# Designs tried in a protein design run: designed miniproteins, single chains, continued (3). Part 105

Each design is a single chain, and the fold is of that chain. pLDDT is the mean over its residues in the fold that is shown.

## One batch from the design tools (miniprotein)

Design m11653
Fold by ESMFold2-Fast:
Structure m11653 (fold): chain A 73 residues (1-73)
Amino acid sequence: SAKDIYEEVAREAEEKLGSELGKKAAEAVRALGDSYIGNGGKGLKKAEEIGKEDEEVKKVVEEAHRRALERIS
């Protein structure tokens, strides 16, 4: 499921970016996954809000979005 993909990306971010950025990115992609699955518009808005805060988080969100779209499509 898409939720599994976001969880995987979240864990990768925690490992690669370190604790501070990794936790932030993990929260962002988990929130995106939860809102994006079956929602659509709301998930996108929330992802933009979260990604706005940090460039590194934005990159992780984009990667999660990319993987999820591949799976859902």
Scores: mean pLDDT 67

Design m11654
Fold by ESMFold2-Fast:
Parts: sequence; structure tokens; C-alpha cells
Structure m11654 (fold): chain A 64 residues (1-64)
Amino acid sequence: GKLEELLIERAKGLAKALVKEKLGAEKVEVLDADVTSAVVRAIVDGEEKVFFVDLLTGEITELE
């Protein structure tokens, strides 16, 4: 429903912010998102990496 779509858009924004703030990431792109998690591609220290972001805990896990 519309509420779920709004929560997913919020999740995307929060995931981008967390990766930028915690890892100093540049050029953050959301590849997939749920209400409580997201998968993002970002440049960290000049290297392109994929991260899983747990929005409930704030944990970021590298998938590459």
C-alpha cells in the first residue's frame, strides 16, 4: 500500500545517510530496499563496494 511505499522511500534515504556518515561514502546508490533494510552501492576510499544496511540496528555489512 501507499504507507509501505513511503516507508521504503524513507528506508532508502536513511540507508544512504548512514553509509555516508559512518563510512565516508561517496556516490551512494540504493540497489534494493525493504522497510527495515537496504542494499546500497557506494564508493568508499576510492573503491566501489556493496553494503547491506540494517536500519533497526544501524549495522552496515560489506557484501563484496
Scores: mean pLDDT 83

Design m11655
Fold by ESMFold2-Fast:
Structure m11655 (fold): chain A 86 residues (1-86)
Amino acid sequence: EPERRAAEARQALDDALANAQKSVEYAKKGDINKSAAYSTAAGVQLVAARIFAEGIPETQAAYDEALAKVRELSKESDEIIKKIRE
């Protein structure tokens, strides 16, 4: 079970990072709706990763690192969208 949960968490973290990167890409293109959709998808994957990582220290450390990177990407996306809406 822990090994399986660690694998599921890793997949969710990879998906979260990919979605966060796409959110920034679409924000740069001025596609606010797609940027928001990918940002939401990244958040959902982070919640899944957190649940799967529970009780597995190495996986929780990987979650913390990915969470920090997703938050940085989310901030970049939000700043781009804010300028478009101004």
Scores: mean pLDDT 86

Design m11656
Fold by ESMFold2-Fast:
Structure m11656 (fold): chain A 84 residues (1-84)
Amino acid sequence: MYDFIIEGLEKLKERLSTLPDPELAEKLIQLINKVIEAVKNKDYDKAMSILDELIEVAKDHPEIVTALNAIKKLIEMAKNLENK
């Protein structure tokens, strides 16, 4: 589970680096780095909060929103496994 979350976030960062809007790409990448750090610290509640912010920032890009929602689902599953 953990490895899938980190891999998904790293692949999303790679995809975001190809966006035509470099300011938006940089902002999204910074937020993804914060999600990665929260996941590494097992602070899944913080990771989900930052993902919700990412989804709002990326709302005009449905492909990115879909990828973020998939990662959010993996984090929710990881949280449920850690808590029971």
Scores: mean pLDDT 79

Design m11657
Fold by ESMFold2-Fast:
Structure m11657 (fold): chain A 80 residues (1-80)
Amino acid sequence: SLVPDEKLEEVVRRAVEMVTALFPEKSLEERARVLADLLAKEYGITDPAKRRELERAALRYLAGEISTRELAEILRKLRR
């Protein structure tokens, strides 16, 4: 289900916590793929280019290159 933009940062944070808790043994690349897939399904992102952009953003986030707010902003733009 779609959620208000105000909750996007919270949704991203909770999704990251879930992926980290369920898949601590996976590589950053594998966890980024799982995270991107989870977020894409939650927000109905079906466009392949947008899904690939989300996967890159998730990887950058897990690598410490971007903040939770930046990932949420990318997700906000992509769900349009």
Scores: mean pLDDT 78

Design m11658
Fold by ESMFold2-Fast:
Structure m11658 (fold): chain A 80 residues (1-80)
Amino acid sequence: SREEFSRVLREILDEVRERATAAGVPQSVIDSVLRTLRLIGQDYIDNYVDKLSVDEFRRLMTDIADGLLAQALEGHTVEV
């Protein structure tokens, strides 16, 4: 259901925020990643909720989140 998809999206956004904060990612970058994930997740909810299972949506969003976090972490190299 749309409600279950929205719950999954919120859970992933919270997990991403916690992981990125713990990794020392700047707040502006965290906000950008979270905004991108919300837009992607909402697009899937609006267009694909009847075509994906909740588990498929969770895996898809987790993979996207992991990719975005990896890119953010690669960009956040502290030059000492």
Scores: mean pLDDT 79

Design m11659
Fold by ESMFold2-Fast:
Order: C-alpha cells, then structure tokens, then sequence
Structure m11659 (fold): chain A 99 residues (1-99)
C-alpha cells in the first residue's frame, strides 16, 4: 500500500510518501526550502495500540526512514515528525494504511 501525506508545519511545502509492503514500512519525506532534515518514523498497530516499528532518516531536504519487522496484514497508524538541523520540529503528519 502507498499513501501521500501533506505534513503540517511552519515551513511551506512538506510531504511524506508512505509505502507499506510485506513486513516493512518506508517513509520518504520532502521539505521544500529546507537543508539537513531528520525524519522520525513511528508505526503503531491500530488493533493493539502497540509500537511495532520505528526508525530515523536524515538528508538534505529529503529523508528516507524504513521500519522492518512490522506485522503483515495489519491496519497501521504511521506517524512522521520532521526536525531541522537545530532539532526543532518543523513538520508532522500521520496516515493509516494496511500492509
């Protein structure tokens, strides 16, 4: 499954593309006009409320984070928070998708 999410924050255009396949969830985050971003990925099983995957990705205006070992066939809540080079939160969003 794939979902695109507009991320809410004080900086222009921010978006995440979430891809769930098998037992992995990958998030690719783009923030227009930003350099050096860190993207935090959290994956929660919606049935249990349990955190089932997390990771951090870093990059220049574009960051990718992949969580592995996620249960297949589940409805997942995927949370994304983006930080700048000073560690300040600049954008956040979430989506629900099935693996």
Amino acid sequence: ATATVELEGPFGKARATITASGNTVTVEVEVEGMKKITAHLAVVDRRTGTLVGSNIGEGDGKATATASGVPAGRELAVGITVFDDDGKPVAAGSATLTV
Scores: mean pLDDT 80

Design m11660
Fold by ESMFold2-Fast:
Structure m11660 (fold): chain A 102 residues (1-102)
Amino acid sequence: AKEKFKDMAKKMEDLFNTNLKLINDLYKRSDVSAAVKYRQMMIDLGNMYDKMLDFARSQGNDDLIKDIYSLMIDLSNKIPDKFHQLLADQRSNEKRQLELLS
């Protein structure tokens, strides 16, 4: 169980780091697809966390559940603040466009 978690955690961290680098490169180029990529990464990570939590619960392993939550917090803390602002700016622009059409 613990070894399976470590393997899944490494795959999740690799996916996170690869996507974070790509998103940062897109952001530096002022590419609007950076926000789309960031949103997709968050969805993919969420799906992986759900699968890991389901696995830990099926094993009756509370320590694994705690390890998964620690991993979620650690990865969240590695997301640059500027990426959160990028999504907020996109949402504000969409709201403004809707108000102009009303």
Scores: mean pLDDT 73

Design m11661
Fold by ESMFold2-Fast:
Structure m11661 (fold): chain A 56 residues (1-56)
Amino acid sequence: MSKFLEDALKVFNVPEELRDEVYEKVGEAFDLPENPLQAFLVGVSRVLLEKEREER
């Protein structure tokens, strides 16, 4: 599962600085490891929304 997240972050060209944040957000949104894709999408979306919020 972690390997999948690492590969997905690389494919989406997510900066290394944001990787830890994405993993943390994925962990917060995902209590059970049943839907890793859903957790990944939620984590990525949250990081991207925060980035846009900072840009205004």
Scores: mean pLDDT 62

Design m11662
Fold by ESMFold2-Fast:
Structure m11662 (fold): chain A 81 residues (1-81)
Amino acid sequence: MEEEIIEKTAEVAEKLGEMPEEEARRSTREALEAADEKTREVIKERVEFVYKELKGEVSEEERKEFEEKLLALRKEAAAEK
């Protein structure tokens, strides 16, 4: 699972031409290892969404659902300190 997210991130970075694929893999792996379980899940969902956007496979409905999920998670985190 983690390895798949790392590879997707590396592919995005390579296509943008701003970061070498190998550096993107390292940075993503380190970020995932440093993050807690909940933060890792947010990173995974964000990477998968961006990857789909890059391929043009995200519908307006999916984008709205993703934004609503992020808003709900942020409100939940703020309320449950």
Scores: mean pLDDT 69

Design m11663
Fold by ESMFold2-Fast:
Structure m11663 (fold): chain A 52 residues (1-52)
Amino acid sequence: SYEDIIKTKGIKTEKEVVDYVRKKFPGLPDSDPKLQNEIKKYLDALEKLKKE
């Protein structure tokens, strides 16, 4: 799951989420819907973990 990846990779900040997703999808522009949707899913998972 996205939450498991955040925990396993030790992602703590929104910047680290963006950096991880960009590294996972090299060559996609920031405007690409696939890149933006993946960033959103990881940010949602990070936010959920911060609230618990």
Scores: mean pLDDT 80

Design m11664
Fold by ESMFold2-Fast:
Structure m11664 (fold): chain A 68 residues (1-68)
Amino acid sequence: APVIVEIEMPASASEEEMRAAALERARELGVTPNGPVEVKRTETSVEAILTGVDAAGRPVVVRAVRPL
């Protein structure tokens, strides 16, 4: 199972700020992204999702989440 790392963002956060937060956390953790940060809007939240692998080759998902 992937390691899931969550970042709580304020409701005022822009999509750009959420993408930046996910990328920054991935760099801090030594995670290499498998593609661009995906932004998803649900009925209850906005999520920026980065999928990648860490230095040990483990799958990692970084999620920056804010409420609506």
Scores: mean pLDDT 84

Design m11665
Fold by ESMFold2-Fast:
Structure m11665 (fold): chain A 88 residues (1-88)
Amino acid sequence: MLSEEERARLRELLQRVLELPAVSKGKDPRKVLELQNLLLGAILYLDPSLAPNAEQAEDYDESLARARALAEELEDEEALEIIKEIEE
């Protein structure tokens, strides 16, 4: 079971993921949305209770690897920082 501190951290990361399209203005919007969905799924894999009706990642490692590849392709520093914080 995740601690309340860990859940608060994941909730903050979830909020940052939801704001990603606004932060990533000027990048390919379809790729930003795919990146957002991959990061959302990874966070919900760690704690499904943060959004019980939302879709979880089927493979956590695959979702993070795909998210990293997209973030690097887009040169999206905010997405790369979110990925680092998820992996902590």
Scores: mean pLDDT 77

Design m11666
Fold by ESMFold2-Fast:
Structure m11666 (fold): chain A 99 residues (1-99)
Amino acid sequence: MRKEIELEVEGIFEGFKIALKAAEVTKEKGPEAAAEYAVKEALELYERVREEYGEEAARLFGESLIAGMAAMRGLLERAGDEEEAEAIRRAIERFEAEL
């Protein structure tokens, strides 16, 4: 229970950080490169958690990564950063499809 909460909180913060960096990549290299970056980073963390803590922990962490990315997307939409928000939306869809 407590360890699961810690893993979920970590996943949310990591997802938020990935999405924030993807927003920066969008400005430098465009939304497609940003989406590819975010998916790669999310999958790498997901696989690391799966190897270390097993499939159930990885599932919770993956859901938390998505929640963190979605939170940053919401902030970007409110700020008018529509291209950055769209890149994160595509990254979330691609990450979910690869789970």
Scores: mean pLDDT 86

Design m11667
Fold by ESMFold2-Fast:
Structure m11667 (fold): chain A 100 residues (1-100)
Amino acid sequence: KAEQYALEALDHLQQAADALRRRDYDTALQHLQQALRYIQLAKKEGLSPSMQTALSIQVIALGLEVDRAREEALRRGSSPDVLAKLAQIEALVDQMLKLI
């Protein structure tokens, strides 16, 4: 059912946000890849308007947290590797926004 996939996507989005707050970018990337997969599955099965709204809210909120994390990383003079991972995270969030 689309609802089950949407709920799994929401769980992975929450875990990605938690990982991002801990600066665990590799874990955030893994959860975002899973979230994208579940959003694609939910959309294919027929995403309800309420689930679409819930996903949109979470993805938008995560996008704002990614922007803050990038600004913080730049201010701290983080390595090119960290900045590259944040760029990958941003690209995945952008892909999710286009699907919703």
Scores: mean pLDDT 89

Design m11668
Fold by ESMFold2-Fast:
Structure m11668 (fold): chain A 88 residues (1-88)
Amino acid sequence: VEELVEEAKAETDRAKALTDAGGSPADIQAEVDRAIELANEAAKKAFELGTPEGKALGYLAESHRNLAKYWGDVGQRRAARAQAAAAS
C-alpha cells in the first residue's frame, strides 16, 4: 500500500515537472491519468485494511490524486494561453 502511495506521488511529481517544463498537454495528462489510477488503487487498498494507519494512507493517496488533477488543469490552461498568444 505504501509503495502504491509513493508511486502515485511520483507520477503526480512528474505531472508537475512536465507542466513546469512546458510539456505537451497530452504528456501531462498521461502522467495525471497514471497518478489517478495509482492513487485510487492505493486508497481502496489502504481503506480496506481497516486500521488507523490504512485510513491515513488512504487520505494521503486521495490528496495525491487531487494534486495530480490540479496539475492536469494547469497544463491545459497553459496550452490554451500559448495557443491564444500564437494566434495574436
Scores: mean pLDDT 77

Design m11669
Fold by ESMFold2-Fast:
Structure m11669 (fold): chain A 55 residues (1-55)
Amino acid sequence: SAATEALAEEGERLMVRAIITRDLALAREGAKLLEQAGLAEQARHGLAVVESLTA
């Protein structure tokens, strides 16, 4: 649905920003939106990337 696509787009946008800024809190917010969009694996992968950058 259009709502699911909007959640995926916003989640991806937040996750990309989290990677660039190394912001783990922002990555968690992006992951929540991606999970709501049904993209749980994409959410887990993105979060793991930011966690590795902030470790």
Scores: mean pLDDT 87

Design m11670
Fold by ESMFold2-Fast:
Structure m11670 (fold): chain A 98 residues (1-98)
Amino acid sequence: KEEEIERYKRIAEALENSAKDAETRSQQLHADADAKVTQLENEAAKSDPETGEALRKQAEAYRAQADARVQHLNDGAKILKDSAERAKKKAEELEKEM
């Protein structure tokens, strides 16, 4: 019973750490995408109209791909957080039975 409580607490901590890692990666990916999009838009502004249009479309495509990856990471982090909360509640329930 004591060992089971300790196990659920450790599971919750591991899941919380994994969720934080996913959130950190999501934030970094979003920042990197913003920098790249800005770079492409600045390059487009210095280019002829045809080249500028192509670079703007490239920036839009890059943003869309980055947004999809960010959402995937954020969705994963939410699942991990939900699982961590369930593990915490299980540990609390077991402690109340002591």
Scores: mean pLDDT 86

Design m11671
Fold by ESMFold2-Fast:
Structure m11671 (fold): chain A 91 residues (1-91)
Amino acid sequence: HMSKKLSSEAFHYLLRLAAEKLFPLDVTKLSDEEREKIYEEIAAEAKRTHPEFAALSDEDVLKAVRQAANLVEIALIEEQRFRERGVDIRP
């Protein structure tokens, strides 16, 4: 009967963790293995630092992390595409 596993606040917290972990990296150059390792690190941090994730199974946390990280990666790829369009660097 309970269809909601995460609050909007908890998911926003995941987005922040994923952004902090992925933002300094070139996500377009990450292998699937490297990406999964990063997701596991984000999942461990979320589980340690947020009570909603501490209450979830490792599989459910990792699934939520993959969803949040995918959104962050899409945003980073789009930002890189916009930067690459500008052949001239604007100071």
Scores: mean pLDDT 74

Design m11672
Fold by ESMFold2-Fast:
Parts: structure tokens; C-alpha cells; sequence
Structure m11672 (fold): chain A 88 residues (1-88)
């Protein structure tokens, strides 16, 4: 929908202002692959885990590349697993 495209563009603008060029490229790929809901959850979890020292930047990029290769069902399961790790 036009509303979804507007939200995607707003996310891209936020990413460009807040993330490094490498992290921008990662976020752009995730935004193209994932639904808006999945993208929001994935980016928030990866950034939170990185900030808390639960993952390195290298591990974050590896997780993002794994997510990009997954089906929608596999993505949903992976995001649930990452949410559990973030809460631990």
C-alpha cells in the first residue's frame, strides 16, 4: 500500500541518519526482504543485542545474512529465538 511505502521510506531515512554505511546496507537489504513488522523487530533486536554486548558487529552481520536466506516462516521462528536471547 502507499502507506507501507511511506513507512519504508521513513525507515530508510532514519537508518541513513543513525547507522554506519555498512549497517545501512544491511538494514536496506532486510527492509527489501522482510515485512515492515518483521523488519522493525529484526532491526530493534539486532541493535539491542549489539548495544548490550550479547553479539558482536560481525555476528550481527552474519545473523542478518542468515535471515536474508530464510523463508517467511523461518524468519518468524528466528526472530522469536532472538527475542528470547535478548530477554535472557
Amino acid sequence: SEGEEKIRKSFLELVKKTLSPERQKMAEKLLEKLSLGQFGVALSLLEAMLKEGKISEEEMFKLAEEILKMSDEEVEKKLAELSAEEQA
Scores: mean pLDDT 77

Design m11673
Fold by ESMFold2-Fast:
Structure m11673 (fold): chain A 66 residues (1-66)
Amino acid sequence: KVEETKKKIKEFFELNPESEASVSGLANALKVSQATVSKAVDELKKEGIVEKIKKGKTTYVRAAKK
């Protein structure tokens, strides 16, 4: 479920606030599909909890900083 994946992503960045991870990297780490992670990331971005950062050909997800 997207909501469970959102919670797991929040917990991941709470434990690793300086980390950045690709959508595929998060999918592998959390053992969920890339499609579910992508939806969860988009919702968390709208909520201001995470940011998307493009580095080269890959988009990474990182905890939002104030």
Scores: mean pLDDT 78

Design m11674
Fold by ESMFold2-Fast:
Structure m11674 (fold): chain A 65 residues (1-65)
Amino acid sequence: SDEDVEELVRAIEQRDLATVVRLAPPLFAAPLSREQLERIRRAAEAAGDHNLAAQTDALLAQLDA
């Protein structure tokens, strides 16, 4: 949901690794919109979380398939 995306983005921006590890797997298991994925990707890039940025890039690529 958008609320879960906002919570994940906030955790990424605050570099709260425990919250990111808790929230990201179930969120990525659910269908996410392009806007939601792009928001997560921007936050991950800004925070220097290259693994999370790569995961969102892979999911964005799947939307074009």
Scores: mean pLDDT 82

Design m11675
Fold by ESMFold2-Fast:
Structure m11675 (fold): chain A 91 residues (1-91)
Amino acid sequence: LDGQLKSLQALLNLVQEIRDLVRAGRLDEAARLLEMLIELEGNPQYRALLQDALDAVRAGRIDEALAQLDRLIALLQQEIEQLQQQKQEQL
């Protein structure tokens, strides 16, 4: 659980950084980080959202890219909360 929580928190932090880069118009940096995360990500749902965000960044569709990143952030926050609750139930 602790390892999984740390991995999810690290991914959340990176996705938030990518979102901030997209908002700042630093699309080349955002694209490079997205490409790296896609190669490292084992979860197919997260990979799909990262890929959709990358495709939107490459197309210059900023609103679409931000929407995909916000969806992934929401999912990661929900999973972190669920795992934290599960950890508390094992007291």
Scores: mean pLDDT 84

Design m11676
Fold by ESMFold2-Fast:
Structure m11676 (fold): chain A 88 residues (1-88)
Amino acid sequence: KLEEEIKELEELLKEAKEVIERLEHLGLNPGASLEEGQETYRLYQETMKKAVELLGLPAPTSAEEFAQFPYKALKAAEEKLKELKEKA
């Protein structure tokens, strides 16, 4: 169903935004706990898996690609979600 695909993409979009917010927070707070870094990495891994499966994005293979991946996933999810909503 179109509605199910839209829901999955909206969930991915929310997760990608959360990862970006957490990465930005860690960058602004160098004293952030090890636990915050580990949790952020866990969420990043979950978001990466979903983006690869749902959007067909290639998995990052370098530090540069890892840093940019959440932003690429966010953009791709927004673009696909817009297209699906236009079909509804």
Scores: mean pLDDT 76

Design m11677
Fold by ESMFold2-Fast:
Structure m11677 (fold): chain A 91 residues (1-91)
Amino acid sequence: DLKEAEELRKKLAEMKSVEEQKEFVKEYVYEKAKEYIKEGNYALATALIGRLIELEELEKAEELIEELEKQDPELAEIVREALEKEKEKKK
């Protein structure tokens, strides 16, 4: 839901540490993306997987991309390209 993205943004604003923000968002976004894939909401799942890639949670993003690829390979390709670009960075 759009409300959940808004709540996530509010939680990030309340956190003082970038490390604390990253940890919270990685956990939340991973669980939500997994939920959306199971519910058939592939567009929102794709958006959240992209967010995980931006947060450098690459292993979890790859896991979700593999799951999404079985359901919607075109959307999965979009986030796989983002993942491969991020893997070129040493983090």
Scores: mean pLDDT 76

Design m11678
Fold by ESMFold2-Fast:
Structure m11678 (fold): chain A 93 residues (1-93)
Amino acid sequence: MDAEQREKARELLAKAYEAVKAGNIEEGVKLAVEAARVAGKDEEELEEAKAVVYGAYIAADPKKLEEIRERLEELEEKGDEKAAKELLIEAAK
C-alpha cells in the first residue's frame, strides 16, 4: 500500500469517528467503508468495518445496547455472524 492511500484512509477514518461522535452514524459508516476500500480491503472486510462502526455507536447508547444484547448474544453463540452484524446495523438505525 502506498503512502497516499494510507493517508487518505487515515483521513477518512478520522472523519468517520467525528461523524459517529456527532450522532451521524450513516455518514460515519459510509466514511469507514470508503477508508477500508481505499486501504484495499475486500467486500467481507468492508462489511466488518461497517459492523464495527455500528457496534461502537450502539455501545455508546446504553438503551440500544440493552434492547439488543440478549438477541446479539444468542446469535453469537449460534455462530451466525451475518445475522449478528445485521442486528447491529438495524439497531443503529
Scores: mean pLDDT 69

Design m11679
Fold by ESMFold2-Fast:
Structure m11679 (fold): chain A 73 residues (1-73)
Amino acid sequence: MSPAELGRLLLENLDAIRQWLLAQGIAQADVDAIVAHLRKAGEAYLAGDREAGEKHLAEAEAIFEAAKKRLLA
């Protein structure tokens, strides 16, 4: 899969990802932050900026892991 194809699929699925995160019990503020970083990752991949894409994916993952820890506490 090309970076452009990956970026397009990511952007096309942002609403589905948002709904799934909310269904997991993730707080609205964390969901908004995760989706914002995923949007930036998708935009970066479409622009061919793989490094920026990976950075934003890592930020989204870090927020998700922190949010999961709060749910289990």
Scores: mean pLDDT 84

Design m11680
Fold by ESMFold2-Fast:
Structure m11680 (fold): chain A 61 residues (1-61)
Amino acid sequence: MKSPLERVTEAARAVVAAYQAGAPLPEVVQRAKALFDLADELGIPEDEAHALLQEVIAAAQ
């Protein structure tokens, strides 16, 4: 069973992948909303989900 953190990290990687692939901004924003919705469902605070997204962005550069 994947941990909540692993699931949120996978969602964050999907957001970054869409951005790097040159997806339209509305699509990237929609994926980011899905990330934060998933974090909320799993009881992960929004600030921690945001920190995970920033870490994935930094690692992808």
Scores: mean pLDDT 79

Design m11681
Fold by ESMFold2-Fast:
Structure m11681 (fold): chain A 78 residues (1-78)
Amino acid sequence: DYYELGRRAARASLPHGPEAAVTAGVNLVKIAAIDDGPEAAEKVYRGIAETLRDAGHFDAARRVEEEGKKIVEEAKKK
């Protein structure tokens, strides 16, 4: 489940701060887009963003959503 993968990645990186969670999360979305395609990447960034939002990191969640959307759009052009 790519959504749950995103949630787990955010939980693992959050102890290192919201900036670390955004960086690790965006990198995971890029990997998912390359390896598994745009639908997988979209589920990953949704899982990350919702986990960040649940933790009260609203700006970090929005940044992951914006970068994730760009990654998904580029992957769809293949």
Scores: mean pLDDT 86

Design m11682
Fold by ESMFold2-Fast:
Structure m11682 (fold): chain A 109 residues (1-109)
Amino acid sequence: MRLRATAEAEAKGGKVHGIGRAIADPGTTVRLRLRIETENKKVESEERTARADGQSAIVTAEVTLDVKEGEKVRVTAEAEGDDPSRLAISVELRDENGNLLPQRVRLER
């Protein structure tokens, strides 16, 4: 299994709650960061680290941002493994009508 990242978001009561996940191969250390951005502000999670000692590692990060109605929101999960040339990125976008559109961009090697 290769390095993978996913980003998901829920909108509730003027807030966007983002959830990022990363999965890495056994023997790999994975570092995950989750970011929520609008045109006016940005919130980033703490870096989450996990090591897969003989098992695949799964790491999760969460962050919440207050959002004005009608704002475009981008949720980004970025995961790095032991090889800095291998980066997995997943992005979720919210449209102008407030619908969450799952748009996943993955760079897996």
Scores: mean pLDDT 67

Design m11683
Fold by ESMFold2-Fast:
Structure m11683 (fold): chain A 81 residues (1-81)
Amino acid sequence: MEKLKKAEEHGEKGAEAGEKGDLETALKHLKEAADLLESIDPSSLRAAVAYYSAAKVAEALGDKEEAEKLEKKADELVKKS
């Protein structure tokens, strides 16, 4: 329960930061949410969605390598579900 609540809190903070244009803070929180969701269920589509969201933010920041890494992680999780 605690991990899921923490993942939801990070997801919410990431979304709020993204809406305000604070992409660095958004990326940090979305990555933390994705990592927590993956630790609960490694085949979770919720974790995959969070990694895809983080990848888009990383791409918007111009960090192509981080975006590709996060997208590959999301693709791996989708294949397991």
Scores: mean pLDDT 80

Design m11684
Fold by ESMFold2-Fast:
Structure m11684 (fold): chain A 94 residues (1-94)
Amino acid sequence: MSPDQQIQQGRDNLIDDVDRTIQSYQDGQITSDDAQDSITRTMIGYMNYLINRHGISRDQAIQMLRDATDQVSSRYPQYSQIIRNSTSRAISRI
């Protein structure tokens, strides 16, 4: 797999993990705080993957995270606050 394909797979994995967490929250399996904590950890993992594995700058990794989270927020507008809060917390921790 090319580096570009690896980066795209990382983005797809982030979106899938966030999607699964939101579905668990919708189904009443976890609390909103649990969902936000889980999403925050997944976002940190994604940015660290870009930086450490692919040599992407911190600022570029943040922009790539925002682009991915905008896609998820478009799918789940009712959960945009959880996604925004998680994104802000993830950025503050890298």
Scores: mean pLDDT 88

Design m11685
Fold by ESMFold2-Fast:
Structure m11685 (fold): chain A 91 residues (1-91)
Amino acid sequence: SLSLSQFAATYTSEAIRAIGDAIDNGEELDPAQLLGDAARTAALRAGLSDEEAARIGQLARDTMLKAQTSDDKESVIKEGNAELEKLFEAA
């Protein structure tokens, strides 16, 4: 959907901005926390409730944590993105 596409674009922009800020400040990256925060922010900007945005952020964080420890990162990310899309469409 158009709303899902706008959410995805905002999420990507927020994640890239946060990564750039961390690099510019010489900070260690925590990809799971960073992506979780970016996804939550994007969901709030898309008009989701605080509770819905928190669930979206938690799913993004958990997906990244699973991907970091998995031998099949692509499958973990693909499954996580499918669950994220399902939660967003249900909101």
Scores: mean pLDDT 82

Design m11686
Fold by ESMFold2-Fast:
Structure m11686 (fold): chain A 74 residues (1-74)
Amino acid sequence: SMEEIERFRREAEEATEKLIAYAREYKLSREQQRALREALIREFIEDGKKRGIPEEVIEEIAREMGERLEAFLA
């Protein structure tokens, strides 16, 4: 449903912002930042598939997460 897609998108946005805040607060290394970015995006892709979110929407959200994380993490 659209409500499930909107909830999934909101959760992805919140998780992305939390990771950015965490990385900045704890001054994570580039390796740690990359590993956490990759893990977060992977988890959302798998969770989206499990929840029946359309693949096109999952790919769009994963791309947006990646762009946001690259813009604000080293």
Scores: mean pLDDT 85

Design m11687
Fold by ESMFold2-Fast:
Structure m11687 (fold): chain A 92 residues (1-92)
Amino acid sequence: EEKKKGEEAVEEKIKEMEKEAKELAELAEKYGENEEYKEYAEKYAEATKKYVAGISEIDKYRKENKEAKAEELRKKSEEIIKKAKEEAEKIL
């Protein structure tokens, strides 16, 4: 129906998620200055990288009408980010 408008909305949502992932990466770099935070920063950066990759896969699967797989990928990416964030807060 409004396929083109829907695609634009998805692109905007992806950009918002990418911005959040970038903020998480910056946090990981900031905490990496201390040796105690180095392990943590590495885990956080890896989680952020997987999250960004997951966003790209979600867009691809949506276009192929495979929403169920896209949803599973999104949930896994969110879980990885949540765990990394909880570890950060625990170190503080």
Scores: mean pLDDT 63

